# Designed miniproteins, single chains, continued (2): the designs that were tried, part 34

Each design is a single chain, and the fold is of that chain. pLDDT is the mean over its residues in the fold that is shown.

## One batch from the design tools (miniprotein)

Design m5227
Fold by ESMFold2-Fast:
Structure m5227 (fold): chain A 89 residues (1-89)
Amino acid sequence: SGKEALEKFGEGVEAFAAGDFKTAAKYFEEAIKLDPNNAYAWYYLGEAYLKLGDYEKAKEYFEKALKLAKEQGDEELAEEAERNLEEAK
């Protein structure tokens, strides 16, 4: 359900803020499985994998976040995703 997706996303954000990037990635992956259109979940999953040193996964997730952000009209998120993609070259 949408509630479960948001709960997993929130748990991911809390873990990310605590510096537990591996746990954050797990919760963001669960959130995306429940709601694949949550552009912020894809973006934070990219950030988590960037912190974990997995640059290939980070790029993949930032590309997905960028696509969704553009489709949803979230210009700020689109600019952040593009910036992270340029830095991850």
Scores: mean pLDDT 88

Design m5228
Fold by ESMFold2-Fast:
Structure m5228 (fold): chain A 69 residues (1-69)
Amino acid sequence: MSEEEKEQIATVRADTAAALADTSLSAEELAAAAERARGLAEKLEAAGKTELAAVLREAADALAARAAA
């Protein structure tokens, strides 16, 4: 992976952890964030950035699971 891609992965992980720790976020906000992450993951996978796309799908799954709970 490029250094830029590693930095982007670290940012996605940090942002996801912060969102999951934020008890003020509504289920609707979490679901919207999950949908945005999935859309971005599809575009990145099409561009060949499979590692970053995988991290975004993990983020989307975690956000969606919390929204559904």
Scores: mean pLDDT 81

Design m5229
Fold by ESMFold2-Fast:
Structure m5229 (fold): chain A 70 residues (1-70)
Amino acid sequence: SAEEVLERIRKRLEENPDDAYALLELARAYLQLGDTEGAIEYAKKALEAAPDDKEVQEAAEAIIEAAKKA
């Protein structure tokens, strides 16, 4: 379930709060749950955690765009 995915991601972030890929997974999970504000919040945190990572930038921008259209 989405709640089980959120718990898994939360445990990853407890080990490394700046894990941009875990933050992107969390943003996607919130988007899937219909929490568009949560999706945007965690996508922005992923950008802050890895500002020079092009893959993170592309993924975060896609999540934010999808959340704004929902």
Scores: mean pLDDT 84

Design m5230
Fold by ESMFold2-Fast:
Structure m5230 (fold): chain A 65 residues (1-65)
Amino acid sequence: VTKETAAQIYAVGEGIEVGEEFKVKFEDGKLVLYVEDMTEKKEEAIERMKRYAESLGLELEVVYK
């Protein structure tokens, strides 16, 4: 998994840009998505990103802060 793959997952979540709303980090063979405040829009984006990552054979973990 590379920065390019993470960027693609980000883009799928919102269809364009989610960079400032989400942080993605690669840890121990999985992608970790950090979300500060949850909203309906973010929940929908996360669901899309998780499904996209799964289609690539990748594990995506969501961490709330």
Scores: mean pLDDT 61

Design m5231
Fold by ESMFold2-Fast:
Structure m5231 (fold): chain A 62 residues (1-62)
Amino acid sequence: SREEEEKERLRLALEKAGYSPEEIEAFLNQTDLRKRLEMIRDIALKLGGFVPELEELLKMYG
């Protein structure tokens, strides 16, 4: 499904940022918007900028 594709793209972005599979699962299951925004900030810092997957997440939760 589209939601599964979006989650997969976010998973890949998190892997590129150096997160472990356990940390990725924690992120995808995170309901606290503040913690999600902190993770997005860390991902952006590690990747040297935002990826399209993070832009979609920010549209939904920012």
Scores: mean pLDDT 67

Design m5232
Fold by ESMFold2-Fast:
Structure m5232 (fold): chain A 113 residues (1-113)
Amino acid sequence: AKEKEEEAKEFLENGKKAVEKGEELMKEKDYERAKIILEKGIENYEKANELVPSYKELGRAYLLLGEAYMKLEDYEKAVEAYEKAIEAYRKAGDEEAAKEAEERLKEAKEKLE
């Protein structure tokens, strides 16, 4: 219904703003705030995805969250985030992005060895 599409739009806009702020904080090397903001972006994209498929946006947000965890040396959380990014990208049909996330996952797992 039209109401669900408008609600999804608000969640997508909030998620996009959070992810853009997270990317900015990553560039500033503020990885702790980047993590918090990216988690808020993911929450908004998950709510949007319940209304309208938003797996590509979820994949991007999880990929960035994994990168933030890698910089924080929380490699177990980085693995979890990259696995969720791969799942989301595959559901979106984005095999190239899924493959990029798989390479990032491999790097995170190597840090745990």
Scores: mean pLDDT 89

Design m5233
Fold by ESMFold2-Fast:
Structure m5233 (fold): chain A 61 residues (1-61)
Amino acid sequence: SEAEQYYQQGVALAQQGKLEEALEYYTKAAQIYAQQGDQEAFERVTDQLLAVQRQLQAQQA
């Protein structure tokens, strides 16, 4: 699915240390899962998104 592709792209970018780009793709995936009512996938993606946000804040503080 499109949401799964965005999620996998986000994972790949996060592994490369491209945290801002990873955040964008996780956000896109989360939006689609929310529209589909897939709560489990939404929660999984938002957990990853929060982890990336915390890493970005630590780097920019």
Scores: mean pLDDT 84

Design m5234
Fold by ESMFold2-Fast:
Structure m5234 (fold): chain A 66 residues (1-66)
Amino acid sequence: VKELDPEVAASELIGHFGERMTVDIDGKKQTISAVELAQLLLEAPNGTKIVVSAPGKDPLSFVIKR
């Protein structure tokens, strides 16, 4: 699984998935906006596994690493 800095991860995810996406954090799934995702990633502790998906897009998996 790829390790990403939260700010880099937020930028890549917004660019790939757009304004709304489904985020799975340690088995908990929710649909969120790009702004909510950015805030969530900045607050997530190191080692948090995140999977992001959206209809018609390949899912992306990574671990938060600062």
Scores: mean pLDDT 74

Design m5235
Fold by ESMFold2-Fast:
Structure m5235 (fold): chain A 71 residues (1-71)
Amino acid sequence: MKEVIYIDTTGLTPEEVREMVEKMVGPVKLIASGGGGKNVPVHIFDTEEDARKYISTRRYGPRGEHYFSRV
């Protein structure tokens, strides 16, 4: 998937982020998000490999953190 969604993940668990994204765009296989920031971008990918490529080439989140989960 090519879409980038901006979600405030402050105080949310990985499962809660997954449920929010599923309600917005339908079921997805993988979500990558930055930690520690309000309105961090949530990038949706079909595969973990695509998500890892994305986060390996740029700072993700305000402190360069990354986190991702399967949905």
Scores: mean pLDDT 49

Design m5236
Fold by ESMFold2-Fast:
Structure m5236 (fold): chain A 66 residues (1-66)
Amino acid sequence: LEREEEAEKEQEEKRKKDYEEIGNEIVSLAETEEGKKKLEELKKLSSGELGKELVKKIEEAIKAKK
């Protein structure tokens, strides 16, 4: 973790991929109770800046897909 942009780039690529998968799943499940519960849990995890961005992205993806 104590490295240059190399570690950061790897993390960013990984996050983008994970975000796409998570976003697609949550969007698909958003209409179900399970999806709503997962969103609520995610909001509790968003105690930092990263969490806020994640929640915002998911909400936008849900609205955009609908």
Scores: mean pLDDT 66

Design m5237
Fold by ESMFold2-Fast:
Parts: C-alpha cells; structure tokens; sequence
Structure m5237 (fold): chain A 90 residues (1-90)
C-alpha cells in the first residue's frame, strides 16, 4: 500500500541520516565524501527498486551493502532497516 511504501521510504531516510552520522565520526575529508556519495547512490538504487515493487532486488542490494560494511554500528543500522522492510512486505 502507499502508506507502507511511505513508511519504508521514511525508514530508509532515517537509516541514511544515522549512517552518515557514524561515517562523520570515523572518516574525514576525501574518504568521508566518497563514503557518503556511495551510500547516497546505493540507497537511491534501493528506493528506486522499492518504488517499482521489486523488493527482491532491493533486499539483494541491501545484503551486498551489509556484507561489505566493516563498521559494526553501520552494519547494525542496515540490518535493522532490512528487518523493518521484511516485516512491512511480509
């Protein structure tokens, strides 16, 4: 439903904000810029797939991000986001 999609998009925006806050504490200058740009690109792709109703591809993209993430706090935020989306679409 439109309401469930809106709640998912809001949760993605909250996760994006929280991850950037963690990145700002860990990375600096050019590395921070690269990490923030990659995060924005990946989350934009996930949101695009959700808007298309392609949850399987959205989950695959999120799983790839979780697998490559080295910062435990960021990984936990991504895992919480995945669980939230799974509960909304199940």
Amino acid sequence: SDKEIFEILKKIAEAHFKINAVYSKVYSDEELQKKSEELSRKFTEIMKEILKGNYEKAFKLLDEMISKEEIPEVKAIMEELKKYIEEKVS
Scores: mean pLDDT 88

Design m5238
Fold by ESMFold2-Fast:
Structure m5238 (fold): chain A 63 residues (1-63)
Amino acid sequence: MELKEEFRKKLKEELSKLDKKDLDKLEEEAAKVIAEFEAKNPGKISNSELTKIADEIIEELTK
């Protein structure tokens, strides 16, 4: 639970620095944050869970 909340917070902070109109850049940055988080927490959380969280945050930011 803590890792998912930490990931949500970090991803929201990084994506909020970008233009909400630039969906490609939002997705690219989300992929980088996912890769970094996986590298720091190997085997602690699945890529599919991180991707779902990232998709939810991007959708929230682009509405």
Scores: mean pLDDT 79

Design m5239
Fold by ESMFold2-Fast:
Formats: structure tokens, sequence, C-alpha cells
Structure m5239 (fold): chain A 61 residues (1-61)
């Protein structure tokens, strides 16, 4: 489901961003991880979720 994909994307994005990887790298790695696991998601969805997680992390700092 889209909800499961969004949750997985949020976890991947948070992990990468916490370790100092940039937004572009987080998008690329998340896209590859979903493909490897057999999930399908648009580039727009992946970029949106990564952007949301980054904004949340910046607001919490």
Amino acid sequence: SEEEIRELLRKIARTLLEHGFDEETAVRVAKRALQTLGYEASDELIEEVVREVKAEMEAAA
C-alpha cells in the first residue's frame, strides 16, 4: 500500500539524513531500496517524502 511505502521511505530518509548524507543521495538510495524490495513509487513521491523528513528534522533541531 502507499502508506507502507511512505513509512518505509520515511525510515530510509531519516537514517540517511541523520548520518549526514544529502537530499539527492537520500532520494537515490531510497529509490534503489524500493526497487530491490519490489515496491513501486513515483520519483515525485520519493522526493516529497525525503523533503518532508528533512524539514521535520530541521524543525526539531
Scores: mean pLDDT 83

Design m5240
Fold by ESMFold2-Fast:
Structure m5240 (fold): chain A 60 residues (1-60)
Amino acid sequence: MEYKKKLEEYLEKAQEYGKKTQELIEKGGSREEILEYTSETAKYVLEAIKYLSLLKEEEK
């Protein structure tokens, strides 16, 4: 039952860092900053996918 909360938490973080990455790209931020925020976005997306998969297994 914690899987739904974890999924929502990681999706929120992924959206937050994804938006920050997009803002950095649009404003011409450094390659290093863009890479760092892109890596964080990818990390949270992967965690969200993991919990989404676990939730789907609970439905069966």
Scores: mean pLDDT 80

Design m5241
Fold by ESMFold2-Fast:
Structure m5241 (fold): chain A 61 residues (1-61)
Amino acid sequence: SMADRLLALGERAFAAGDYETAAKAYALALSHDPDNARARELLARALERLGQHELARQVRA
């Protein structure tokens, strides 16, 4: 699915230290599948790496 492809792109970006690209890819994956708990957790982790701790907390809520 498109969500799966976006998760894979995000994971590659995260592994490379590109947390901005990872967060964008995970957010797009979550928009295609709002119930995807994995996309939500990965987005929160990318946001924490970017120093966006409050937004990461809200994403997990």
Scores: mean pLDDT 87

Design m5242
Fold by ESMFold2-Fast:
Structure m5242 (fold): chain A 65 residues (1-65)
Amino acid sequence: DERERERERRIREIVETTGVSRGTAVGAELLGVSVPEMFKIRRRSRGWSPEQQEEFRRELERRRS
């Protein structure tokens, strides 16, 4: 799909430009946030309960669709 190819191109550009992991770039694109903001989200998520971690995972899956 055109949208998937465009998203893939943006993710690739982020990875190449910033050197971040592909997972971080994907998360930033899905949430519509900047890469530094995604790092803050991942850092905060380390302190979340297992229930909050699972809810966040479901949110990302929902946005992927």
Scores: mean pLDDT 74

Design m5243
Fold by ESMFold2-Fast:
Structure m5243 (fold): chain A 90 residues (1-90)
Amino acid sequence: SVEEKVKEELEKAREEVEKAKTGKELKEIMKELHDKLMEIYYETKDPKVLEVIDKFNEGASEANEALEEGKVEEAKEIVLKTIEELLKEV
């Protein structure tokens, strides 16, 4: 299902974020997750996937602001919280 595909990518990204040590790694993880969610949307055309992408982009924007300030751990917490909230909705 679309829900299971989205959940799988969110779970993978969560594990990668937990292991990330640098802002560069965190940015790459966020980009990869965004790209995978966009791929799922283009294959399925399910508007629920767009809602997930929109919410993820809000969290990613906040995390990137923290990264610009050198706050890597704060950025990680923001991304993890965003993914956890999305996992509850999928």
Scores: mean pLDDT 89

Design m5244
Fold by ESMFold2-Fast:
Structure m5244 (fold): chain A 90 residues (1-90)
Amino acid sequence: MEREAQSAAQMLETLADWLSRYPEHAEFAEQLRKIAEEAASARTREEVLDQLRRAVELLRQLAKESTDPRVREFALAGARALEAFIERLS
């Protein structure tokens, strides 16, 4: 449990740090950091899964809103990585 919550938080923080290089997406980066903080504080597997699902939806929204192909590809790749982690925890 604790290890899974830490892994989820670390993945989300890594995604937020990458996205912070794009000032136009600062709001998405901040939302990812908040989700990472909630994931780190999760006490159950279901709470970790809920935060990961929120992050997937946020990344999918970023992919729809961004006109930068690098940001779109990053967002889709990040969503796929988080979905794979969700499947492993389910």
Scores: mean pLDDT 85

Design m5245
Fold by ESMFold2-Fast:
Structure m5245 (fold): chain A 68 residues (1-68)
Amino acid sequence: LESELERLQKRAGEHARRGDLLGVAEELERMAELYERMGRLDQAEALRRAAADLYESVGNTEKAERAR
């Protein structure tokens, strides 16, 4: 789980560096799933909200609604 989380963090950072906000949001959703599996619900909720905000900012309202 820890190494998987690190992998997702690196991918999110790479998307952010490229300006790919959609890619960042997708990686944040995956990280939220891992935090839920680890029992860290507060962190998972924060990441889901961040992903939803990013989806909304890029005009993908369907994915934003689903992430919330």
Scores: mean pLDDT 78

Design m5246
Fold by ESMFold2-Fast:
Structure m5246 (fold): chain A 64 residues (1-64)
Amino acid sequence: FKSEELEKEYIRAQAFAEAVAGLREGLSEEEIIERLMKEYGLSEEEAREIVREAKEFLKELEEK
């Protein structure tokens, strides 16, 4: 599963970048989740976690 884990990390990194871009563009969390599931083959649970991480990242950037 080590090679699959590396591919999964790559997909998560790309999905995270797209979630950040989507949030900045004003897309809803639900729209971003659906897009991540369709484009990256992520589960709903994984997509929600990525969106949550992107949201926290943007919040920390704004607080500084």
Scores: mean pLDDT 78

Design m5247
Fold by ESMFold2-Fast:
Order: sequence, then C-alpha cells, then structure tokens
Structure m5247 (fold): chain A 57 residues (1-57)
Amino acid sequence: MAPLDLPAAQAPALTAAAARSFGEDLERAKEIFIAAGFSEEAAERAARVIVANDKLL
C-alpha cells in the first residue's frame, strides 16, 4: 500500500457497492444496445464507454 496522502479512501463497502452498481448499469446498458440492433461485441464496448462516460459527467 502506497499512501498518497488522501488517495480517495474508498471503504470496502463503498467499493463493493460501486462494483455492484457498475455491473448492473453495464448489464442494462448492454441489453439496451443489443435491443437497438448492436452486435454483442459492439453493445458491450458501447455500454462500457457509455457507463464510464456517464460517471465522468
């Protein structure tokens, strides 16, 4: 562990909750893209980009 002063201390519970929410959001986004006519690979990549971009917004 390398302490960088305040490295955005994510509590274990917060990290687990974020991972679950991210997974559910990613799954839903992927299903939406597949329903819109994207291929599985394109839908997965698009879902990942959208979810990551949405967190930046």
Scores: mean pLDDT 61

Design m5248
Fold by ESMFold2-Fast:
Structure m5248 (fold): chain A 80 residues (1-80)
Amino acid sequence: EEPSLEELREQLRAVAEALEREARVLEELARETGDEELREKAEKLRRAAERLREIAEAMRSEADVPAALAAVEEISRELE
């Protein structure tokens, strides 16, 4: 069974929220330590979270799902 459109949107929003929480932790740690790599990683995670939320909101019908999943995969690769 494949998840419904609304279930996919909820999953993407949940992942975005998790990435935002991780970004905040890394951003705070970067501020405390002065580690630029942590700051850059936090910025990447924040941008990924925003893009995932935008993808979820743009996914209005089943026809939008393939493009949304391709975009999610691209974001996932950028975070690696």
Scores: mean pLDDT 81

Design m5249
Fold by ESMFold2-Fast:
Structure m5249 (fold): chain A 59 residues (1-59)
Amino acid sequence: SREELEKEIEELEKEAVRAYLEGDYKKTAELLERIAELHEKLGKFEHAKRLREQAKTYK
């Protein structure tokens, strides 16, 4: 459901922030790409595109 996807996004966003603060840029990039996939499932393609571009900066 939409609510389940939104909750998963929130948890992954918290994990991505934690990874970034710990200097784990590889994990940050992977988490941002997973968040982008969930945004695509919600039909939010522009948000997904921005997240994928952000992930590339950490690779």
Scores: mean pLDDT 87

Design m5250
Fold by ESMFold2-Fast:
Parts: sequence; structure tokens; C-alpha cells
Structure m5250 (fold): chain A 102 residues (1-102)
Amino acid sequence: SEIEELIKQLIKEYGKDIAELIVTGYAQGFIKEGKYELAIKLAEAGLKFFPDSSRFYRVLGEAYFKQGKYEKAIEYYKKALELNPNDERAKKLLEEAEEKLK
């Protein structure tokens, strides 16, 4: 896919750590623009290259939350916190998603 080729190029040019930050930055940009399906596709492609990235799981959670898919958002936020228990943003967003189901 074009997205996977973009991620490969970013890893080649900048290395994995910087490429992860760039790709998650693009996905967050799509969320801010209301392009939730594009953010999901980019984050899913990102997880193929960064399978243990808490950031991509948080992005998936945020995109699904914005679509009103709160149960799916909770699953991804929990996965993000399993990988990074100190992600205060993921913790706050998890609490917000759980509140939506009350």
C-alpha cells in the first residue's frame, strides 16, 4: 500500500524512533481534521512496523472514540496503557470513554 511505502521511506531516511513520531503525528493530524478512517488506516499500517507502539494504539482509540465506537476505543486505550502505564493522556481518554458507556 502507499501508506506502507511511506512508512518504509520514513524509517529509511530518519530511523525507526523518528519515523514512529512522524507517522503518529500525521495520524493525530487526521483525527483533528475529522478524517478518522484515514487515521485508523495509517495507525494500522504503523502497527505492522511498530507492533509494540503504545502511541499507535492510543491513536486507534482516539479515532474510534471520535466515531462514537466507545467499546473499541476502550480496548485500544487499555492496550496502550498495557504497553506504557505512564501515558497520562491514554489514562484520561480511557476514563472519558468509560464515562460514555454509563
Scores: mean pLDDT 88

Design m5251
Fold by ESMFold2-Fast:
Structure m5251 (fold): chain A 104 residues (1-104)
Amino acid sequence: SDMELLKETMMWQGLAHANPTDSEAWTRLGKSYFKLEDYDTAISYYQKAIQLDPTYSEAWTNLGDVYFKQGDYQRSLDSYRRALQLDPTNTRARSNYERVSSIL
């Protein structure tokens, strides 16, 4: 439910602020906003996660997901490509890259 998603979002917000250098916490907070369809806020938190840890492949994958939802297929592909360069075993980034590339 939307109320459960809002509760999850508040939980991740608290955890990210309690540990502000934790790239994973900021990525999870961004994902909660992505599920709320607040794409601009999701991008801001994914960018914060990448600033803290530019090697965290999952943050790049999630950035690709939000660009895809916005119809920015080129920035989506670029983000997934970066995720795969950092972690070639990232099956989610690979599957999403293949899906988006088939549209172009």
Scores: mean pLDDT 89

Design m5252
Fold by ESMFold2-Fast:
Order: C-alpha cells, then structure tokens, then sequence
Structure m5252 (fold): chain A 77 residues (1-77)
C-alpha cells in the first residue's frame, strides 16, 4: 500500500509536468487526455489514503480531483 501510494504520487508529478507542457504547446486534445488521467490518479490516491485512515490526505486528493474536473469542463467548453 505505501509503495502503491509512492508510485501514484510519482505518476502525479509526471502527469502534472506533461499537462503544463501540453497546455503551453496549445495541444487541447492531449491536455484533455492528461486531465482525465490526473482525475483518475487523484481519486486512486484519495481512496488509498482513506483506507489507511489518513482523512486529511484523502480529502486533499478529492479536492484536487474536483479542481481538475472543473478545469476539464472549462477546456471542453
């Protein structure tokens, strides 16, 4: 479980960097795909932290997923 969390946190850092690069390049299609992946990883982290009893971290990642979902809606508008 700890190793799984660390892997997902590394995935977040990579995806966030790829998202910023894609946004800067104006690649809307790639940006949308990266936002979907970020939502998935944030929700997975929230679930794992909740299972560990870390409610603060679980809530943090749920909020991040919600923010990315709102951003996705703006990009698709």
Amino acid sequence: MEEEIQTLEEDVKRLEAEYEASRAAGDKERTIRLLHRLIGVYNALAKLYEQMGDTEKADEYRKKAEEVENELKRVEA
Scores: mean pLDDT 84

Design m5253
Fold by ESMFold2-Fast:
Structure m5253 (fold): chain A 75 residues (1-75)
Amino acid sequence: LVEAAERLLELGEKYDKEGDYRNAAFLYTQAGDLYHQAGLPEKAAEAYRKAANAYEKSGDTERAEVLRQKADELE
């Protein structure tokens, strides 16, 4: 789980740097879900916040708010 989450986070960062915010947000969300399943709420929250920021940049404000709530619930 952790290795897969780290790989997805890395891929998300690459898409984010390329301006593909929607794919970055998707990958960050999947990384957050895997960190949460692995029992790493701090890393999951960080990944969800990255996903929220990427969704915001893509114009998907509703998904951004959902992911901010998920991150907040893990702290």
Scores: mean pLDDT 83

Design m5254
Fold by ESMFold2-Fast:
Structure m5254 (fold): chain A 78 residues (1-78)
Amino acid sequence: MEIHVELDVSDFPTPEQAGEAVENAAVALAEESKGKVHITVHADTPELAEAARRGLEKAKEKYPDIEITGEVVVREPP
């Protein structure tokens, strides 16, 4: 099964919480899919984007047999 999810981490008060949220989502999706997961993360700061990337990498390390892919997009607030 292939699962695609989009997350926005701009509302998290700290990069640590943003990274953990992305890691937890990727881990949960990997356990459900047993195959392929793609996550697109939106962040309004580089710090939140970097935390999101770290969360994805931690999830990939925990589930090397699952194809976990992700894209992190930094946008300026309106």
Scores: mean pLDDT 77

Design m5255
Fold by ESMFold2-Fast:
Structure m5255 (fold): chain A 60 residues (1-60)
Amino acid sequence: EEEEIRRKLAQAKLVLTDPRNADTSVEAIAKALGFDSLEEFEEKFRELYGKTPEEIRAEA
């Protein structure tokens, strides 16, 4: 459901902005949260936050 996807994206943003996870790849985060593909994860993240996961991490 959309709520479940939104919850997973919020969790991903928290992981991406935590300095303890700076060496963890975006692909690994997407996989750990149960996304079927990195591409879909990146698209949904951009749709929700207006930025890619990589851009959010770079600003952290």
Scores: mean pLDDT 78

Design m5256
Fold by ESMFold2-Fast:
Formats: structure tokens, sequence, C-alpha cells
Structure m5256 (fold): chain A 74 residues (1-74)
């Protein structure tokens, strides 16, 4: 199956909260990879095996402590 690649804009209270969001996305079922440049506002690229896995990753990021918003940009 072809992986789905989506870029998300993540706004967090601080860098630790942004890292928690990335870690939550990486732990979501069906996520193949996550890349981030760091900082409290970051663009995070998520590779998922399906749309359901991508939705699970976005939900996990939004639920992470100190995350203010998660927006899809690609």
Amino acid sequence: MEPIVRTLRVVAEDEEAARAAVKAASAAPGVLGVTSLGGSTSYVTVEAESEEALEAAIKAMSAAPGVLSVEQVQ
C-alpha cells in the first residue's frame, strides 16, 4: 500500500509541548514516520499507512499536553 504523506502546522506552548506532539504522532497506530524541525511552532510531516492512521495521528497530536492547534497544510 502507498503511504500517505501529510504536512501539519503545530502550535504549542513551548518546545517540550511540540516534542510531546511529535512523540504522540509517532506512537499512533499505522504511522510509519514523523519529521519535525522543532520549536513551539513547527511543520511536522507525517507518513501514515492509511487515511485512518493519519486521522489517528492528528487526533493524538491535538490531545498532547500544551498543544494549542494542529492544522493540515498539505
Scores: mean pLDDT 77

Design m5257
Fold by ESMFold2-Fast:
Structure m5257 (fold): chain A 70 residues (1-70)
Amino acid sequence: SSEQELKALLAMVKRMIETLKKLVEEGLITKDQAIKLLDMYVEESAKHEDDEAVKRIQEEVDAAKKELES
């Protein structure tokens, strides 16, 4: 179902966010670079995903950006 597909997509997005946070913690990338990569991912997702999926991805990204800026 589309709901199950959205849940799978969001699980992948969360794993990507966790990976980026770990890269920042290890000093391999900067917080600014991680934030730019997340913004680029949202922009790219908007070309391929429906409006509901993009909104849910944006919510996960916005939460991650707040944690990175803290």
Scores: mean pLDDT 85

Design m5258
Fold by ESMFold2-Fast:
Structure m5258 (fold): chain A 59 residues (1-59)
Amino acid sequence: SPSEAARAALRKARELVSQGKTVDEAIEEAVKTFRELYPEADEVQIRALEHELREVLEA
């Protein structure tokens, strides 16, 4: 489901930031994970995910 894919993407992004990756690099890799788990994702869903990840990681 898109919700499960989004949770996996968020976990991936947090892991990458904890390893010293930049927020931009973490979001890029998290979006790849989201697309692999939910290949039917449209551009609107991807942009929403990018926005949510940035807000969480920059908090």
Scores: mean pLDDT 85

Design m5259
Fold by ESMFold2-Fast:
Structure m5259 (fold): chain A 75 residues (1-75)
Amino acid sequence: DEKLKKGIEAFKAGNLEEAKKYFESVKEKNAETYTAEGELYYRIGDLEKAKEAYEKALELDPNNEKAKKNLASIE
């Protein structure tokens, strides 16, 4: 998804508001989208939303190692 790619680029550049806008506009969210949202929420300090995003990523892809590790660090 083009919006997911732009969101990840914005996140890496430190443009957190722009990254959030792109992630929210992703037409069909997959495990990668939710993992990226989790990393974004964790970075801005919204641990509840980070947890929800990682849980959703694992619902779609139970083998997502990044989501597993990051969720465990919050719980």
Scores: mean pLDDT 83

Design m5260
Fold by ESMFold2-Fast:
Structure m5260 (fold): chain A 70 residues (1-70)
Amino acid sequence: SAEEEAKLREGARRTREELLEAAKRGEITPEQLREAIARYRELLAASTDPLARAAGALLIEVLEEVLREV
């Protein structure tokens, strides 16, 4: 639904902001971001829930964007 989509987008935006700030402080390394991406890809491959798959795909995209900026 439009409401669920809006919540996913807002959550992704907040997660991106928090991860970028953590990376700027040196609290998250590029290697940790790569490990997180690999882990979420494995979780997505095992998931059959469409909402969980959509949320997971969006999280992977956010993690990849943060990795490009560090």
Scores: mean pLDDT 82

Design m5261
Fold by ESMFold2-Fast:
Structure m5261 (fold): chain A 60 residues (1-60)
Amino acid sequence: GAMDREKAEKLIEEIEKKAGDTAAGKAAVHDGRELIEQGKYKEAIEALEKAIKTLEEAGI
């Protein structure tokens, strides 16, 4: 729904702000945007949340 889309877009913005210049951050943003464009908002949220955890574990 619209709320899932907004949540996914907000997670992309957070990754871009924290890790947008890293290869891992760029890959996560790309994959998340692809899922959003396909209408797979819940899958985008799950992928982006997993990416954020991975980036935090890497100290990014």
Scores: mean pLDDT 81

Design m5262
Fold by ESMFold2-Fast:
Structure m5262 (fold): chain A 80 residues (1-80)
Amino acid sequence: MKKRLEITVEYKGKKAKIIVEESDLPEELSRKLVLAAMEDAINRGGEEVTIKSTLEGARKGAEELKKKYGDNVKVEIKEL
């Protein structure tokens, strides 16, 4: 069964939504891809993007974003 995650990122009043579709990409690559997508969303603001990643890679990417930006970013992960 195909799993999906919805990641909502909020930074300085800007919100962006990232839909992660489960894929068999390497975990390290998946983590980097999700982190890059979230950082791009923070910088540009306000877009919905869909990317392919492992679920674990996506969760690790979100954790690293929170460590990097601290209190300035809010990240919510929802299973679809």
Scores: mean pLDDT 77

Design m5263
Fold by ESMFold2-Fast:
Structure m5263 (fold): chain A 55 residues (1-55)
Amino acid sequence: MVGEALTAVQLGDDEGARELLRKMSPEAVEQFKELASLMPPSDRERAFELIEEVE
């Protein structure tokens, strides 16, 4: 799920990324945040915005 959510962010699939984030455990969300921080700045910013939207 984490890798699939990261791929959705990279493809601009915001709805898919939000749906995956809502289904993730807190531990998976933290792993997603760690991996997203290694992405290019634009993708990283989008990933963190999507996390805020599903909280």
Scores: mean pLDDT 80

Design m5264
Fold by ESMFold2-Fast:
Structure m5264 (fold): chain A 70 residues (1-70)
Amino acid sequence: KAEELFEKAKELLKEGRYKEAAELLKEAIKIDPENATSEMYTLLGAALFKLGRNEEAQEYYDKAVELALA
C-alpha cells in the first residue's frame, strides 16, 4: 500500500536512487491522494531536483507548502 511504497522510496533516496524513489513516491500519492503528506511531496520534489527536473520539482514543493499551510 501507499505507506510501504513511501518507506521504500525513503530507502532508495538514501541510496541515491532518485529516479526509482520519485516513481515510488508518485505511485504512493496516486494510490492514496487524500492522505498524501507534505513530507511525501517534499521528498518527491527533492528526488526530481536531483534528477535535474527542476520545474517538476518546484511544482511538488509548492504542493508540499500548500499542505503544510492547510
Scores: mean pLDDT 83

